Designed miniproteins, single chains, continued (4). Designs and how they scored, part 65

Each design is a single chain, and the fold is of that chain. pLDDT is the mean over its residues in the fold that is shown.

## One batch from the design tools (miniprotein)

Design m14246
Fold by ESMFold2-Fast:
Structure m14246 (fold): chain A 116 residues (1-116)
Amino acid sequence: DLEARADELLKQRDYRGAGEAYDELGREYEKRGKLEEAARAYTLAAINYERAGDNEGQAKALDRLGKVYEEMGKYELAAEYYAKAGELYKSLGNDEEAEKLYERAKEAKKKAEEAA
């Protein structure tokens, strides 16, 4: 049980381990098409990676969260999380991944504007 594992890791203040457990939970929900549960799991992963100071883990979780919101048709949220992930990759010196995420954010923002 990934949620029980995350809870145990949180009790030990292993925030990186908790982030990894929530990331795995998010992927399992995505495989099952449970997009709202996947979004919640990736949000918890990002929060715990941030608490751990794991900027790469946080960026990956925010990228996955953006993709989930895009699949849900929530384009404004998708754009926000893609942009946040891009900023983290840029701070890590990964300009290629940052540029890719900024382009995805721009595309999602355009879709949000077309839906308004």
Scores: mean pLDDT 89

Design m14247
Fold by ESMFold2-Fast:
Structure m14247 (fold): chain A 75 residues (1-75)
Amino acid sequence: MDEELKKKLREIVEEAIARLKKAKTVSERQAILDEARERIRELLREAGYSDSEVEKIVQEAVEEMALELERALEA
């Protein structure tokens, strides 16, 4: 993956995590995750990745965001 693409992906993930930490309801958190998922999907499609690679990367990113949020809420 190109360094520029990696940087944009990281920016989307970090912005989503920051917004998730400020969200007060489950519905708000779900909306933030859905927006992040769509932004990542669009970014990867524009970069020419296959549908299978796009969905794999989207799933990994969403899982990482969810796990980090759970750890932040537990602490």
Scores: mean pLDDT 78

Design m14248
Fold by ESMFold2-Fast:
Structure m14248 (fold): chain A 83 residues (1-83)
Amino acid sequence: DFLLRLLEQEMVALGVPREVARAALAAARPHIEAAGRTGDEAQREKAGQVVRDTLLAAGVPEEVAEAAARAVRSLADAMARQN
């Protein structure tokens, strides 16, 4: 929750509309949580892909969408290392 809010703030700072950032993170949340619990690489990649695709569909530049996807994958990986 708190970490997802930090990602939302980072996305907004990069120029992503807040509503789009929220939608992307909501869509990715089940995959972030699964990857964080299990360390499953496929779930981590799926979380990043869902964020990237949601941002691109909303017209966010590819460079920003890739940066957001990378941040989401890094968060999921960090969560897995703590479990």
Scores: mean pLDDT 83

Design m14249
Fold by ESMFold2-Fast:
Structure m14249 (fold): chain A 60 residues (1-60)
Amino acid sequence: MLSPEQARAAEDALVRALAAGASPGAAAKTHSEASGVDLGVPDDASYREVGRALAALAGV
């Protein structure tokens, strides 16, 4: 789980990327860079990793 400030920064970066028209994969990469979470490379495995990381950030 990220610290509250890292989670807020990561969510804000993700929302900005999506608002700018980024794909979910590109938005996940931006989120990873902002949060310090390594979400892997852009492939099917990294999409599963992104799903798990986003669930963790949501507190699920």
Scores: mean pLDDT 57

Design m14250
Fold by ESMFold2-Fast:
Structure m14250 (fold): chain A 89 residues (1-89)
Amino acid sequence: SKELEELLLEALGLVYEAAGQAYEEGRLSPEDAERLQRLVDEFVTAWQNRDYSGALRTLREIAEWARSLGLEEIAAQIEEIAERIESLT
């Protein structure tokens, strides 16, 4: 659905915003960046395959990643979008 695709795009935007903020604040280690790249690839692959359960699981893992770096506000926003995606799938 259009609403589902818009929420997935918004979630991806928040993920890149979290990465940029972590990088600028010196909170993003090379290991954290590699983990995020893997999670983003998993999320995009699941989304492209219409595996919405997989996409949701990966979004929640990204939210935990963001929270582990002290990005609580962005983590909460990703979790809220994940909950909305779950309600549509």
Scores: mean pLDDT 86

Design m14251
Fold by ESMFold2-Fast:
Structure m14251 (fold): chain A 70 residues (1-70)
Amino acid sequence: SLELETAKARAQAEIDAMRKSPVFDAAMEVEVKKFEERLAAAQSVEEANSIARDAGVYDGLQHIKSVLGV
C-alpha cells in the first residue's frame, strides 16, 4: 500500500504540473479531471505509473501544439 500511495503521489504531481503548464486551457482542465478520476480508481503501482506517463505526454503534446500554432 505504501508503494501504491507513493506512486499515486508521483502521478498527482504530474497532473498538478499540467495545471501549472503555460499552455493550460479549458481543454486541459477537462483532461486533468479525467486523469484525477483515473488516479482515484487506480489499484496498482503500474496503473498509477501509466497515468503519470500519460499526463506527462499529454502536457508535452499540448506544448508542441502551442509552438506549432495548431
Scores: mean pLDDT 82

Design m14252
Fold by ESMFold2-Fast:
Formats: sequence, C-alpha cells, structure tokens
Structure m14252 (fold): chain A 96 residues (1-96)
Amino acid sequence: SAEAEARRAFIEVESSIGILQIRVFVLVKTNGSEEEWERLLEEFRKLMQEIARLRPLLTPEQQAAVDRMIEGLIALVEEHHPELAERMRKIYEEER
C-alpha cells in the first residue's frame, strides 16, 4: 500500500539523518579535523539527493518532519562549524 511505502521511506530517511547526527557528535567530541568535516559535507550532499528521490513517497506530515530534522542537523553543525553549516544549507536548497 501507499501508506506502507511512505512508512518505509520515512524510516529510511529518519535513520540516515540520525547516522549523520551521530557523526556530528563524534566529530565534536573527538575534535575532528577539517578533512573529516569536509567528508561530513559530502555525506550530507548524498543524503539530500536520496531524500529528494524518496520525497514523493512521503506524506505531507512526514515531509514536514524531515524538513525539521534537516534544519535541526544544520543548526547543530552551525554551533560548531558555521561555515560548513552555510554550505550545507546551500546544498539543502539546491536539492529541493
């Protein structure tokens, strides 16, 4: 069913965002290098592309939840690496 397909897509997106959030926490706690932060940006770009592919399967409520999660991830990065957060926002806007 469309509802089951939306649920699976949402879980995939939520899980992927959660993995990047954990990676941000690791980078902060380990004082990660600039090269490690650049790798995070590349992973974020790939995630934005995957989310764009899955968005048509999501309900309006799930899409709003995904946008809130992405905004939260960007805000978390902005606290520790403002320039990288600005680059993440540009990627997010481009992949819409």
Scores: mean pLDDT 89

Design m14253
Fold by ESMFold2-Fast:
Structure m14253 (fold): chain A 73 residues (1-73)
Amino acid sequence: MKEEVEKKIEEVERLALETWRRLVLAGRDDEALALLQKAGEYIKEAKEALEKGDYERAMEILEEATRFLEEVA
C-alpha cells in the first residue's frame, strides 16, 4: 500500500510536468500555471494523507489528480 501510493505520487508529478510543458508550448500559459497550482494541491494533500497512514485517502486524491490531468491533456 505505502509503496503503491509513493509510486502514484511520482506518476502524478511526471504527468503534471508533461501536461504543463505541452500547455506552455501551445501558448496556454495561464492554463499551465493553473494546472501546476491544482496539481500541487493534490500532491500536497496526498503526501499529507500518506504521512498519516491514510493510504485509501491518498489513492483517492491521486486518482482525482490523474483524471484532472487527463482531462486537460
Scores: mean pLDDT 83

Design m14254
Fold by ESMFold2-Fast:
Structure m14254 (fold): chain A 94 residues (1-94)
Amino acid sequence: SEEEKVAREVIERLRELIAWIQANEDLRDPAALLALTALHEVREALEDYLKGKLSLEEVIEAVERAVAVLESNPAIPARVREGMREILERLKEV
């Protein structure tokens, strides 16, 4: 389905953002760990959606919570905040 195609595209984008943090940030920094936690939680929600364990609406709610957490902390890199916002917008279009 188109929804499953978008979910897989978003999982790849999340993997890119996770890899970027691991390559560019100090993982001893609480902000970097918070960003990684938020990215992994959204990835897990999408994987559960693809397994039929969550609805798309529940995934969107998880992404909205992640966006709120990331945008509330100015120490989170702009790339991660912008990437998660773009993911939210993409999922709302399906």
Scores: mean pLDDT 89

Design m14255
Fold by ESMFold2-Fast:
Structure m14255 (fold): chain A 81 residues (1-81)
Amino acid sequence: SMEEIEKMIDSLRKALSEVLSPEVVDAIVGVIRESIENNASFAELRERVRAVAEEHGLSEEQRRTVLTYTGTLYQEILELK
């Protein structure tokens, strides 16, 4: 449901806000929302998240954390469809 998806996105925002700036968190959440709207594949979502991480100069540790959290979330969203 959309309610479950919004709850998952809020949990992601809280987790990412501990290691990333608000600007980067908003960019990543935007990519997830666009990916959901466009029925993007897991691979397409992952590529777009990597691009955001690279553009914002995230460290290797930050990139790993972001890719893990966003990957897990998007897999759960795909299983709901």
Scores: mean pLDDT 85

Design m14256
Fold by ESMFold2-Fast:
Structure m14256 (fold): chain A 79 residues (1-79)
Amino acid sequence: MKEVAEKVAEAVRKILLEAGVPQETADSIAQKVRDAVEAAKSLREAYNNAAKVIRDSGLSPEVQSKVYKAVREILEEAA
């Protein structure tokens, strides 16, 4: 789970930086996503926990959509 959490966090950070989100904000959101995925007991819970962090982040719908897709793809590959 830790390795998957780190991979998800890195993908989220890259998407946010490419979208023009400031580095400190991108790092903060990525860290919250990492912790949310690491705390999960299942891949479904990991996705749901990460999705809540992204939804509560105040990011644009377009950026949120890209992040949701990347998180899902990484978690599905880990299954």
Scores: mean pLDDT 82

Design m14257
Fold by ESMFold2-Fast:
Structure m14257 (fold): chain A 80 residues (1-80)
Amino acid sequence: SMMDEKIKEKAEELLKAIKEGNEEKALETFEELIELLKSSEDPILKAWGENLELAKKTLDRKDFLEEAKSAAEQLLELLS
């Protein structure tokens, strides 16, 4: 779907920002990815977005980057 393509694109952008060490871009892209997931009609993707939003609020910056990377990699595998 068009939504799956947007989620995939944002996950790829997030991984690129993390690999480049651009923490500011990674944070912005992660926030956009969370909003896309939360707006999904797929209950699995929506729940994932809600869980990532909670993780972002509760984790330290270093732990958040590891969580963001893991989530992006898993989403790309799921949507491939």
Scores: mean pLDDT 82

Design m14258
Fold by ESMFold2-Fast:
Structure m14258 (fold): chain A 97 residues (1-97)
Amino acid sequence: FEALIEELEKLSAEELRALAEARVAELKPKAEEAAKTEAAAEELGKRLLTEAVAFGGLLYEAMKRAGLLDADLGEPDPASLASIEAARAAVEAELAA
């Protein structure tokens, strides 16, 4: 994930926004499909969903640093932010272990 943040830091605010929108559009349906797959893929779906939410958290931080959050996203839902932050921390802990 540190590599993703580093890559995003190299982009202009406009490029960062375009990348964030493209990545969110790519990951969201994958996470939702994984969550709705049969029980055979249930555990894999949970892992993919957690990773997608964690990546969403990284995008949120990148967009916040670029100043895009206040202009484009408005006030985010506190529960959603807490969920994304928790998922990000969990993934980072697993990567560190």
Scores: mean pLDDT 60

Design m14259
Fold by ESMFold2-Fast:
Structure m14259 (fold): chain A 64 residues (1-64)
Amino acid sequence: PLPSAFTYESADEFVARIRKALEAAGVTLTPEQRAALAQQMADHFRRLGFSDEEVERVAAELQA
């Protein structure tokens, strides 16, 4: 499928899925890597037209 077929879900559900995927892969992120991931996800959701509030929520959850 094309990237445009992305299924819209809540920011919390998306972040929870990413966290579980990283945990299942045995990946431990440093604080710097978490900050970089949060920034990349914030930029990605902004491009998809998510609200600033949802973008901030994603960034906060990924940095926690």
Scores: mean pLDDT 68

Design m14260
Fold by ESMFold2-Fast:
Structure m14260 (fold): chain A 74 residues (1-74)
Amino acid sequence: MMSPEEILSQFSPKQQELLKKFLKNYAAAKTREEKQKVFLQFVKDYLKENPNASDEEIETFLQQAAQLAQQLQS
């Protein structure tokens, strides 16, 4: 399984900043519902910054973000 540092290194500095903000907000969320809202907001923020991203690029980025968030729970 890829380390958090290895996953982050694959992204641009701007994408890394977005991911770090997401992870901070996700870690601060206390309930599953709050965590889901943070993730949905992150998806919206990503799409707003990357309106021409392909479905594959979006899916890959979101999957890696979800993997990083999952690691914060254990």
Scores: mean pLDDT 74

Design m14261
Fold by ESMFold2-Fast:
Structure m14261 (fold): chain A 81 residues (1-81)
Amino acid sequence: LEKELEELKKKVEELQKQFAEAVKAGDVEKAEELGKKLIEATEKLAKLLVELGKISEEEAKEAIEYTKKYVEKAIEEAKKK
């Protein structure tokens, strides 16, 4: 479980880096693809954290919504460049 949690955290970090690079490059199509993957990885991480009793279901929903809004704003910013 701790190993799975660590692997998911690393996956989210990798996707965050790749997403940020795509946004910085103005590659909207790639940013949209990576943003979707980042949201999916965040959902998996949040679900595991709830199952482990580390966060509430409400906190998990808030983290997922925050990530969705972050991705949407970053993509809109990339489109304006």
Scores: mean pLDDT 82

Design m14262
Fold by ESMFold2-Fast:
Structure m14262 (fold): chain A 94 residues (1-94)
Amino acid sequence: SHMEEMEELARDAERTLAAMENFEATYEENLKKSGFTASEKQKEVLRLAAEAMREAARLILEGIREGRLEEGLERAERVAREAEKEIERLLAEE
């Protein structure tokens, strides 16, 4: 049913937001424990990925609330694609 699908999508988006917050905190803690220092490029890649995931999740939740899930998903996919291109550009630089 559409209602059950919407509820599952909302839960998935909420889990994504929580996972991104936990990922950023855990990443910094693990770097300290391992003695590694992230490069500025690695930090920027992480920042772009986390920002894109949060924005995508927000757009999906907004689409659900407004009854425009399809538009929300399309906007989220666009955000993800643009972030992927920027990350690839950064990783291609020496």
Scores: mean pLDDT 74

Design m14263
Fold by ESMFold2-Fast:
Structure m14263 (fold): chain A 90 residues (1-90)
Amino acid sequence: AFTEEIVMMHIHSMSIDLRREYEKTGNPVYGQSSKIAEKGLQEIKEGKDPVEVLDKMSKELQALAQKYPDQKELLQKIVDTMQELKNMYE
């Protein structure tokens, strides 16, 4: 579907950008959030409900923010992006 294609494109772009930041900085928050995005993209490709996948990704990113509280603002921006993508299905 058109919405699913847009959501997948956004998640893919985000996973690439987060991976690049991890390669530049070595900061584990970028490495772990990149893996969350990669797993979410794969689950959608496998036919899982995109809304459920985005919700799961948001919860995993929130758990990551608890582990890395100094990076919580960055992680919250990613969570906000997940919420915007989820709202496209309304």
Scores: mean pLDDT 85

Design m14264
Fold by ESMFold2-Fast:
Formats: C-alpha cells, structure tokens, sequence
Structure m14264 (fold): chain A 117 residues (1-117)
C-alpha cells in the first residue's frame, strides 16, 4: 500500500539520520571534546525537530512547501550555532554532514509527495 511504502521510506530515512547524527557527535567528541556535550544537545534537538516536521508532513498536517521551509530554517539555525562553537576546520566537516542531512530529508519529502500523487 502507499501507507506501507511511505512508512518504509520514513523508517529508512530516520535510520540514516541517526547514523549521520552519531557520526557528527563522535567527530566532535574526538576533535573538540570540550564542545562534545553542547554539540550532542544541539544534534539531538535538531534530529528531534527534523523527525517532528517529517512526521507532520507524512500525516498531512503540513504542506510540502511548509515542510521544506521548516527543514531549511532549522538546518540554517543549527549551522549558525556550529559556527559559533567549533573551530573552522571542524565547522566545515560538520556543515558538510548537515548539508547531507538536509539533502536526504528534502529528497525523502519529494519521494513521499510522488507516492501520495
């Protein structure tokens, strides 16, 4: 069914997001351990907000346009905080990973939209 296909895509996406989040946290723990707890909190909050937006979109509570805007907004907010907390080389690596998260989630929203048609 369309519902089962959407659920599988949602679950697969969430699994990938959790792996990327763990990678970011482990990277900061290794390279900048004094910022580890702050980055862990920011990553956890970011991931929770991404999951909430994606869940609302899947349930039809928000439009595709609203979901895309909210994902872009929270990604930019996260990147701003990363630039304030981390040294430039580590910022670049974390920013790349967050860009990957944004691209993955936006791609998932597009695929869900296509299934719903």
Amino acid sequence: SKEEEIKKLYDDTVGQLELIAKHIVNLVKKESPEKYEEIQKLVDEFLARVKEILDKYVKGEISKEEAVQEINDIAEEFLKKVRELLPPELQRRVEGAIQGVRDLVLSTIDKIDEIKK
Scores: mean pLDDT 87

Design m14265
Fold by ESMFold2-Fast:
Structure m14265 (fold): chain A 66 residues (1-66)
Amino acid sequence: AMTTLPATGLSLDELERILAEVAREYARERGVPYSETDLPPPKGPLTPEQRAFREAARRAIDAHDA
């Protein structure tokens, strides 16, 4: 099913952080090292907007790999 990326009020820094976490998780899942830099672990629960963006980012990565 096709879906449009939701319009988010998140800053570029917030978007980059979420994308980096998604990419790191995906890389670990596939056994591929993503980065030599230690990223801090996520602190606290995601907002509904952050969760929606994270899911959309994950789907975009999966779609590119398909």
Scores: mean pLDDT 59

Design m14266
Fold by ESMFold2-Fast:
Structure m14266 (fold): chain A 85 residues (1-85)
Amino acid sequence: SPVDEEVRRWASTLSDREISAYLQAAVVLSIELSRTDSDRAVLAQRIADVLSEIMDERGIEPVTVSADEFQRARRRVLELIDRLR
């Protein structure tokens, strides 16, 4: 999928910690947006699925991120969703 290819390209520049933070943000966004913006919710879920695959491929363990790291990750995932539309 062109969307999955773009997400993987974006993710290739990210650290293990950023991958974990962005996965957490994408999962939360997919749930929050599911009632108000189904198209953006679907893209958030797709980003989460690709990032989850990358975590498995690279052997990345989930990490606890700070509230500030989570809010930055949330903003970055929203920016990516808008670029994929």
Scores: mean pLDDT 88

Design m14267
Fold by ESMFold2-Fast:
Structure m14267 (fold): chain A 66 residues (1-66)
Amino acid sequence: SLEEALRIVEETDPELAAMIRAGDPEATLRMHALLQELRGQPETPEKQRQIEALELLSRHLDAQLE
């Protein structure tokens, strides 16, 4: 769920996880940058898990802003 996605992101980028928890609007921009970075990397199960977590969080933040 959302909390699990936050924990996955916190393992990779604890600053981003803190921004998301604080409701920082810049968190969305940082998430998109990290998503692009990950998509450019070799395919691994860890990469897939991180991308899925970031996509879930991105959808949640977009829904909260609208």
Scores: mean pLDDT 77

Design m14268
Fold by ESMFold2-Fast:
Structure m14268 (fold): chain A 86 residues (1-86)
Amino acid sequence: DETVQRLKRAEPLFDKTVEGLKKYLEPSTLYWLAEHGIELLEEALEKLKERGAPQEAIDLVEERIKKLEELKEYALSLDPEPPEPA
C-alpha cells in the first residue's frame, strides 16, 4: 500500500523533527506545538479511516500521535505550567 510506504519513509524525518524541537524550543512552545500536531494527526487519522485505509497506516499515525503525547509529557516535566493562550 502506497500510504503505508509513505508513512514508513517519513518516520525517520518525523523522529528527527521531534528531536530537533526538543533541542531548540522552549518547553511551553514545545507543549503547544505538540498539542496542535496531535489535533492535525487526529484529523488525518479520521480521513484515513473514512477512506478505508489499511490498519497498518492507521497504526502508524496512532504511533505518531503517541510520540507527540510523550513530547507533551516531556515538556510538562521541564515546565509544568504551560503558557496560557494569549
Scores: mean pLDDT 78

Design m14269
Fold by ESMFold2-Fast:
Structure m14269 (fold): chain A 80 residues (1-80)
Amino acid sequence: GDAKLARLRAAIERLIEATRAGDVEAAYEALAEVQALAAEILASGDAELIAQAEAIAAAAQPAIEAAGDAAVAQGVKDPR
């Protein structure tokens, strides 16, 4: 683990807390940080780091899905 993995873990903690609070804006902000850090980790090509990040993400998946669904609902255009 390095600075990126530590930041990923912290961002996921914020995502979970924001989701529990029903704070869609904060949850979306934390989700964006998670996605940016995940992209950096994937770009590193470090298989061990990628595996650790994936395990952390899998543990938080229910909160991530809930935050994503809430963010999409808030951002949906009026279809008319």
Scores: mean pLDDT 72

Design m14270
Fold by ESMFold2-Fast:
Structure m14270 (fold): chain A 78 residues (1-78)
Amino acid sequence: ADALLAALRAAARAGDEEAFDAYLAQLIALLKERYKDASATTYTGRLLALIGAGLDMRLHPDDEAVLDAAVADLRALL
C-alpha cells in the first residue's frame, strides 16, 4: 500500500492523469477487498472518503500539505 500511495502522490504532482487514475483504481480494488464483509453503509462511507482524498490531490497538486493529508487519509482507509 505505501508504494502505491507514493506512486499516486507522484502522479498527482506530475499531472499524469492516466497514471493517477490507474493507481486510484488499484486503491479502490484494495478497499473493496478490505471491506468485502462489511456493511454496504460502511463500505460506501469508506469509498466516498477515498474519492474525496483523490479529488483533493487532483484539485491541489502543488499543495504539499494537501497531498500529505490526502495520503494519510488514504493510508488510514487501508
Scores: mean pLDDT 86

Design m14271
Fold by ESMFold2-Fast:
Structure m14271 (fold): chain A 69 residues (1-69)
Amino acid sequence: SAEELEEIRKELEASLEYLEQQRRAGRHDLVRAAYEANRGLLEKAMEEIPELAELAAETLARLEALLAA
Protein backbone atom coordinates (compact mmCIF):
# COMPACT_ATOMS: atom_id res chain seq x y z
CA SER A 1 0.00 0.00 0.00
CA ALA A 2 1.00 3.66 -0.39
CA GLU A 3 1.03 4.07 3.40
CA GLU A 4 3.41 1.10 3.84
CA LEU A 5 5.71 2.40 1.07
CA GLU A 6 5.81 5.86 2.69
CA GLU A 7 6.70 4.36 6.10
CA ILE A 8 9.50 2.28 4.52
CA ARG A 9 10.80 5.41 2.75
CA LYS A 10 10.81 7.40 6.02
CA GLU A 11 12.64 4.62 7.90
CA LEU A 12 15.28 4.31 5.16
CA GLU A 13 15.79 8.09 5.02
CA ALA A 14 16.21 8.29 8.83
CA SER A 15 18.71 5.40 8.72
CA LEU A 16 20.71 7.03 5.92
CA GLU A 17 20.81 10.37 7.79
CA TYR A 18 22.06 8.55 10.89
CA LEU A 19 24.78 6.77 8.88
CA GLU A 20 25.89 10.04 7.22
CA GLN A 21 26.27 11.58 10.70
CA GLN A 22 28.27 8.52 11.84
CA ARG A 23 30.53 8.73 8.74
CA ARG A 24 31.22 12.43 9.48
CA ALA A 25 32.09 11.41 13.07
CA GLY A 26 34.63 8.87 11.72
CA ARG A 27 32.47 5.81 12.46
CA HIS A 28 33.24 4.13 9.11
CA ASP A 29 32.81 0.77 10.86
CA LEU A 30 29.07 1.45 11.34
CA VAL A 31 28.63 2.44 7.67
CA ARG A 32 30.43 -0.74 6.53
CA ALA A 33 28.36 -2.91 8.91
CA ALA A 34 25.10 -1.37 7.62
CA TYR A 35 26.19 -1.95 4.00
CA GLU A 36 27.21 -5.59 4.65
CA ALA A 37 23.98 -6.31 6.57
CA ASN A 38 21.67 -4.73 3.95
CA ARG A 39 23.29 -5.07 0.50
CA GLY A 40 21.88 -8.55 -0.24
CA LEU A 41 18.42 -7.62 1.01
CA LEU A 42 18.36 -4.46 -1.14
CA GLU A 43 19.59 -6.34 -4.24
CA LYS A 44 16.90 -9.00 -3.65
CA ALA A 45 14.21 -6.30 -3.26
CA MET A 46 15.30 -4.73 -6.58
CA GLU A 47 14.86 -8.10 -8.34
CA GLU A 48 11.74 -9.44 -6.58
CA ILE A 49 9.61 -6.48 -5.39
CA PRO A 50 8.79 -4.08 -8.28
CA GLU A 51 7.11 -1.58 -5.91
CA LEU A 52 10.37 -1.23 -3.91
CA ALA A 53 12.86 -1.51 -6.79
CA GLU A 54 13.53 2.23 -7.22
CA LEU A 55 13.71 2.89 -3.46
CA ALA A 56 16.01 -0.12 -2.92
CA ALA A 57 18.31 0.96 -5.78
CA GLU A 58 18.47 4.55 -4.43
CA THR A 59 19.22 3.28 -0.90
CA LEU A 60 21.98 0.94 -2.13
CA ALA A 61 23.56 3.73 -4.21
CA ARG A 62 23.52 6.08 -1.19
CA LEU A 63 25.11 3.40 1.04
CA GLU A 64 27.83 2.84 -1.59
CA ALA A 65 28.43 6.61 -1.76
CA LEU A 66 28.88 6.72 2.05
CA LEU A 67 31.48 3.93 1.81
CA ALA A 68 33.35 5.77 -0.98
CA ALA A 69 33.48 9.04 0.96
Scores: mean pLDDT 86

Design m14272
Fold by ESMFold2-Fast:
Structure m14272 (fold): chain A 75 residues (1-75)
Amino acid sequence: DLVKLKTDDKEFLKELAKKLISSSSGVEYARVASESALALKDFVDLETLEIYLASISTSPDPESRAAAREALETL
């Protein structure tokens, strides 16, 4: 069974995503973010992952944006 991890505040997850992006804005972050989101799909509800990946898709790093978009499509 899928164990769901869900917050009651989508802004909290959005701010966490922004903080991670600002502290690790690079090619390595893009890969890690994409693979982490896919690895977490069995533990975190899809709605939460979509919010997180949507936030990464606004990253100043173009590879982070591309990785987030591909992860969203793969979910």
Scores: mean pLDDT 59

Design m14273
Fold by ESMFold2-Fast:
Structure m14273 (fold): chain A 96 residues (1-96)
Amino acid sequence: MKAVVDVKITASSPEELQELVDEVVKIAREHGAKVSVEIDEENNTAYVTAEFDSEEQARALAEAIKKKLEEKGYSVETRVGREGDTVRIGIHATKK
């Protein structure tokens, strides 16, 4: 089964956004994910997609990312859905 973790981060500054993206990408790669990143610099928002062939790996990554973003003072919302045979975990992080 394929699993995807979609992370949306809206930061207070471009510098903070870059630091958070670098940290999330590092954590995702350490968990064995195939990672892609899209940055909307105008809105200080980044979209990080991490792909796995295992739901367990995707859930472990989602928990690690949520913990890291919460430790940095972000409000984190997590949603889990299914698109056919793919489990998709959405993480939305916004500065409080």
Scores: mean pLDDT 83

Design m14274
Fold by ESMFold2-Fast:
Structure m14274 (fold): chain A 70 residues (1-70)
Amino acid sequence: SSEVEELLAELDRLKEEALPFADTPEGRALLHEIDELEREIREDARRGRFDYEKYRATLEKIRAALEALR
């Protein structure tokens, strides 16, 4: 669905913004969190169980962590 594609595109952008911090423990933890969320979204979509609300809290946590790195 377009919602899955849009969310995965947003995670890809967040990952690109986090890459400059990959040499820090905080940046590596953030990159891992993004990869885990992407995996969960792909698995849920494959099972027909995609629910945007399920990911909202984790996505907000990722955005806040990225802001804290800057």
Scores: mean pLDDT 84

Design m14275
Fold by ESMFold2-Fast:
Structure m14275 (fold): chain A 67 residues (1-67)
Amino acid sequence: SEEFAKKFLKMMDEIFNEKDEEKREELIEELAKWLEKETGTPVSTEPFRDFIEAREKVEEKEKEALE
């Protein structure tokens, strides 16, 4: 649903914008728990971590090019 997509994107944005690694892990765990609650199935967080790391690397390179 649209509400599901909006909530998912909001949680992903919060993770991307979090600078504290401990708080970021908490947000990833909250995302996984929310997905489990919504789908009724345990969800692996590994693909989300890989995606977040890849996006951060791209943003770091873009920031270096601008600065």
Scores: mean pLDDT 73

Design m14276
Fold by ESMFold2-Fast:
Structure m14276 (fold): chain A 82 residues (1-82)
Amino acid sequence: KLKEELEKIEKRKKIKEILEEVASKADDSGREEFTLKLLDALEKEGLLDLEIINDIRSTLGLPEVSDDMSVEEARELLRKQL
């Protein structure tokens, strides 16, 4: 279990670096499109959780969502705020 959590942390760091790199190069439209594709990919892999959503939000300059919010609600909120 600890090894799986460490792997998630490493994957989140890579995702953040990719988002920061894309955000620096792309216009707002390209950044939004990339973020939506990333959310869909993470959901398909079963890797989408509140921590990853908050990492994406932080990369985009958005405030963190509450721990009481469901992953589905947080995902929909992020889509609406893009």
Scores: mean pLDDT 71

Design m14277
Fold by ESMFold2-Fast:
Structure m14277 (fold): chain A 82 residues (1-82)
Amino acid sequence: MGGKASSKDEVDAAIAELRAKAEEIKKLYSQGKKPSKDLELEFVSLAFRSLALALSHEDEEYREAAIAEVLKIMKEYNEAAS
């Protein structure tokens, strides 16, 4: 039977947490420092969780916007890490 849907508040909170971590990591790279592999894995894990919550949301318009935002944050992280 149908799965459990995420709330908009849950998705927004997860994306906000991911954005905060991305900003912290980007600051480290801008200072010529590298995050630890553990911190990098934590960030990727948070991105996966944010995507899973967004995919579970029943509002298609909001779901697409939330997925796009997570992917945008991941892209910015990858560019900063390069």
Scores: mean pLDDT 79

Design m14278
Fold by ESMFold2-Fast:
Structure m14278 (fold): chain A 89 residues (1-89)
Amino acid sequence: IDKVEVIAQTSKSVGVRIIGSGFGTDPAKVKVYLIQPDGTKIPGEINDVTEDSIIVTFVLPDDALSGLWQVQVTVNGVTQTSEPFELKI
């Protein structure tokens, strides 16, 4: 994972573009989680996958935390975790 971009945010959801390589083009082979500052994982709904980017939407829990979050991507059983990025709820 090279970069994580927040592309949309509401009180109930966040949309993220993940930039990297080797993601493939099959959403069924990709799993994405958003990791809260406390380590809680939120599963993502994948909207688009290309070799170099993933567009994913996460539904935020009512008790979502502001702070440093991470994205975790698993492609064909290989897991990558992003550098922390600040998300303000």
Scores: mean pLDDT 72

Design m14279
Fold by ESMFold2-Fast:
Structure m14279 (fold): chain A 79 residues (1-79)
Amino acid sequence: ASTGAILEAAMEVVRRNPDLSEAEKEALELALRLASAGASDEQVLAAVRDHLTARGESEETIARALAVVRELLARAREL
């Protein structure tokens, strides 16, 4: 399958959700890049959490971003 097609579909989901914070958008972009490079779901989730923690994001923001990333990864497996 084309990595570009999966990336574009996921980026459109991000663009359609104006309620997403910048942290959530950065988390999704990082997740897409890592998954496209062959990283496991576990590696993607760990990297996203570490990135947001380094940015000083709250535990609530991190939890929300991880939930969105998990949904994205689940849908990507169906494509």
Scores: mean pLDDT 75

Design m14280
Fold by ESMFold2-Fast:
Structure m14280 (fold): chain A 65 residues (1-65)
Amino acid sequence: GLSLEELEERLRAHIRHDYPDMPESVIEEALKFFRDLVEQGVPPEKAYLKAVNMVQKIVEEREKK
């Protein structure tokens, strides 16, 4: 399986691919959220999905304006 560091790089690449104009601050916030979840005992694959979902919600809120 992927290491934690490889999952972080994949998450960064995923966000950049889907949202090329995403501010670095939001990407770093998503990575911090992912790390915090893993530290709390959430499986890395679940933490990855939760971090992606957080970014999706931020985008939805921005698009509704």
Scores: mean pLDDT 81

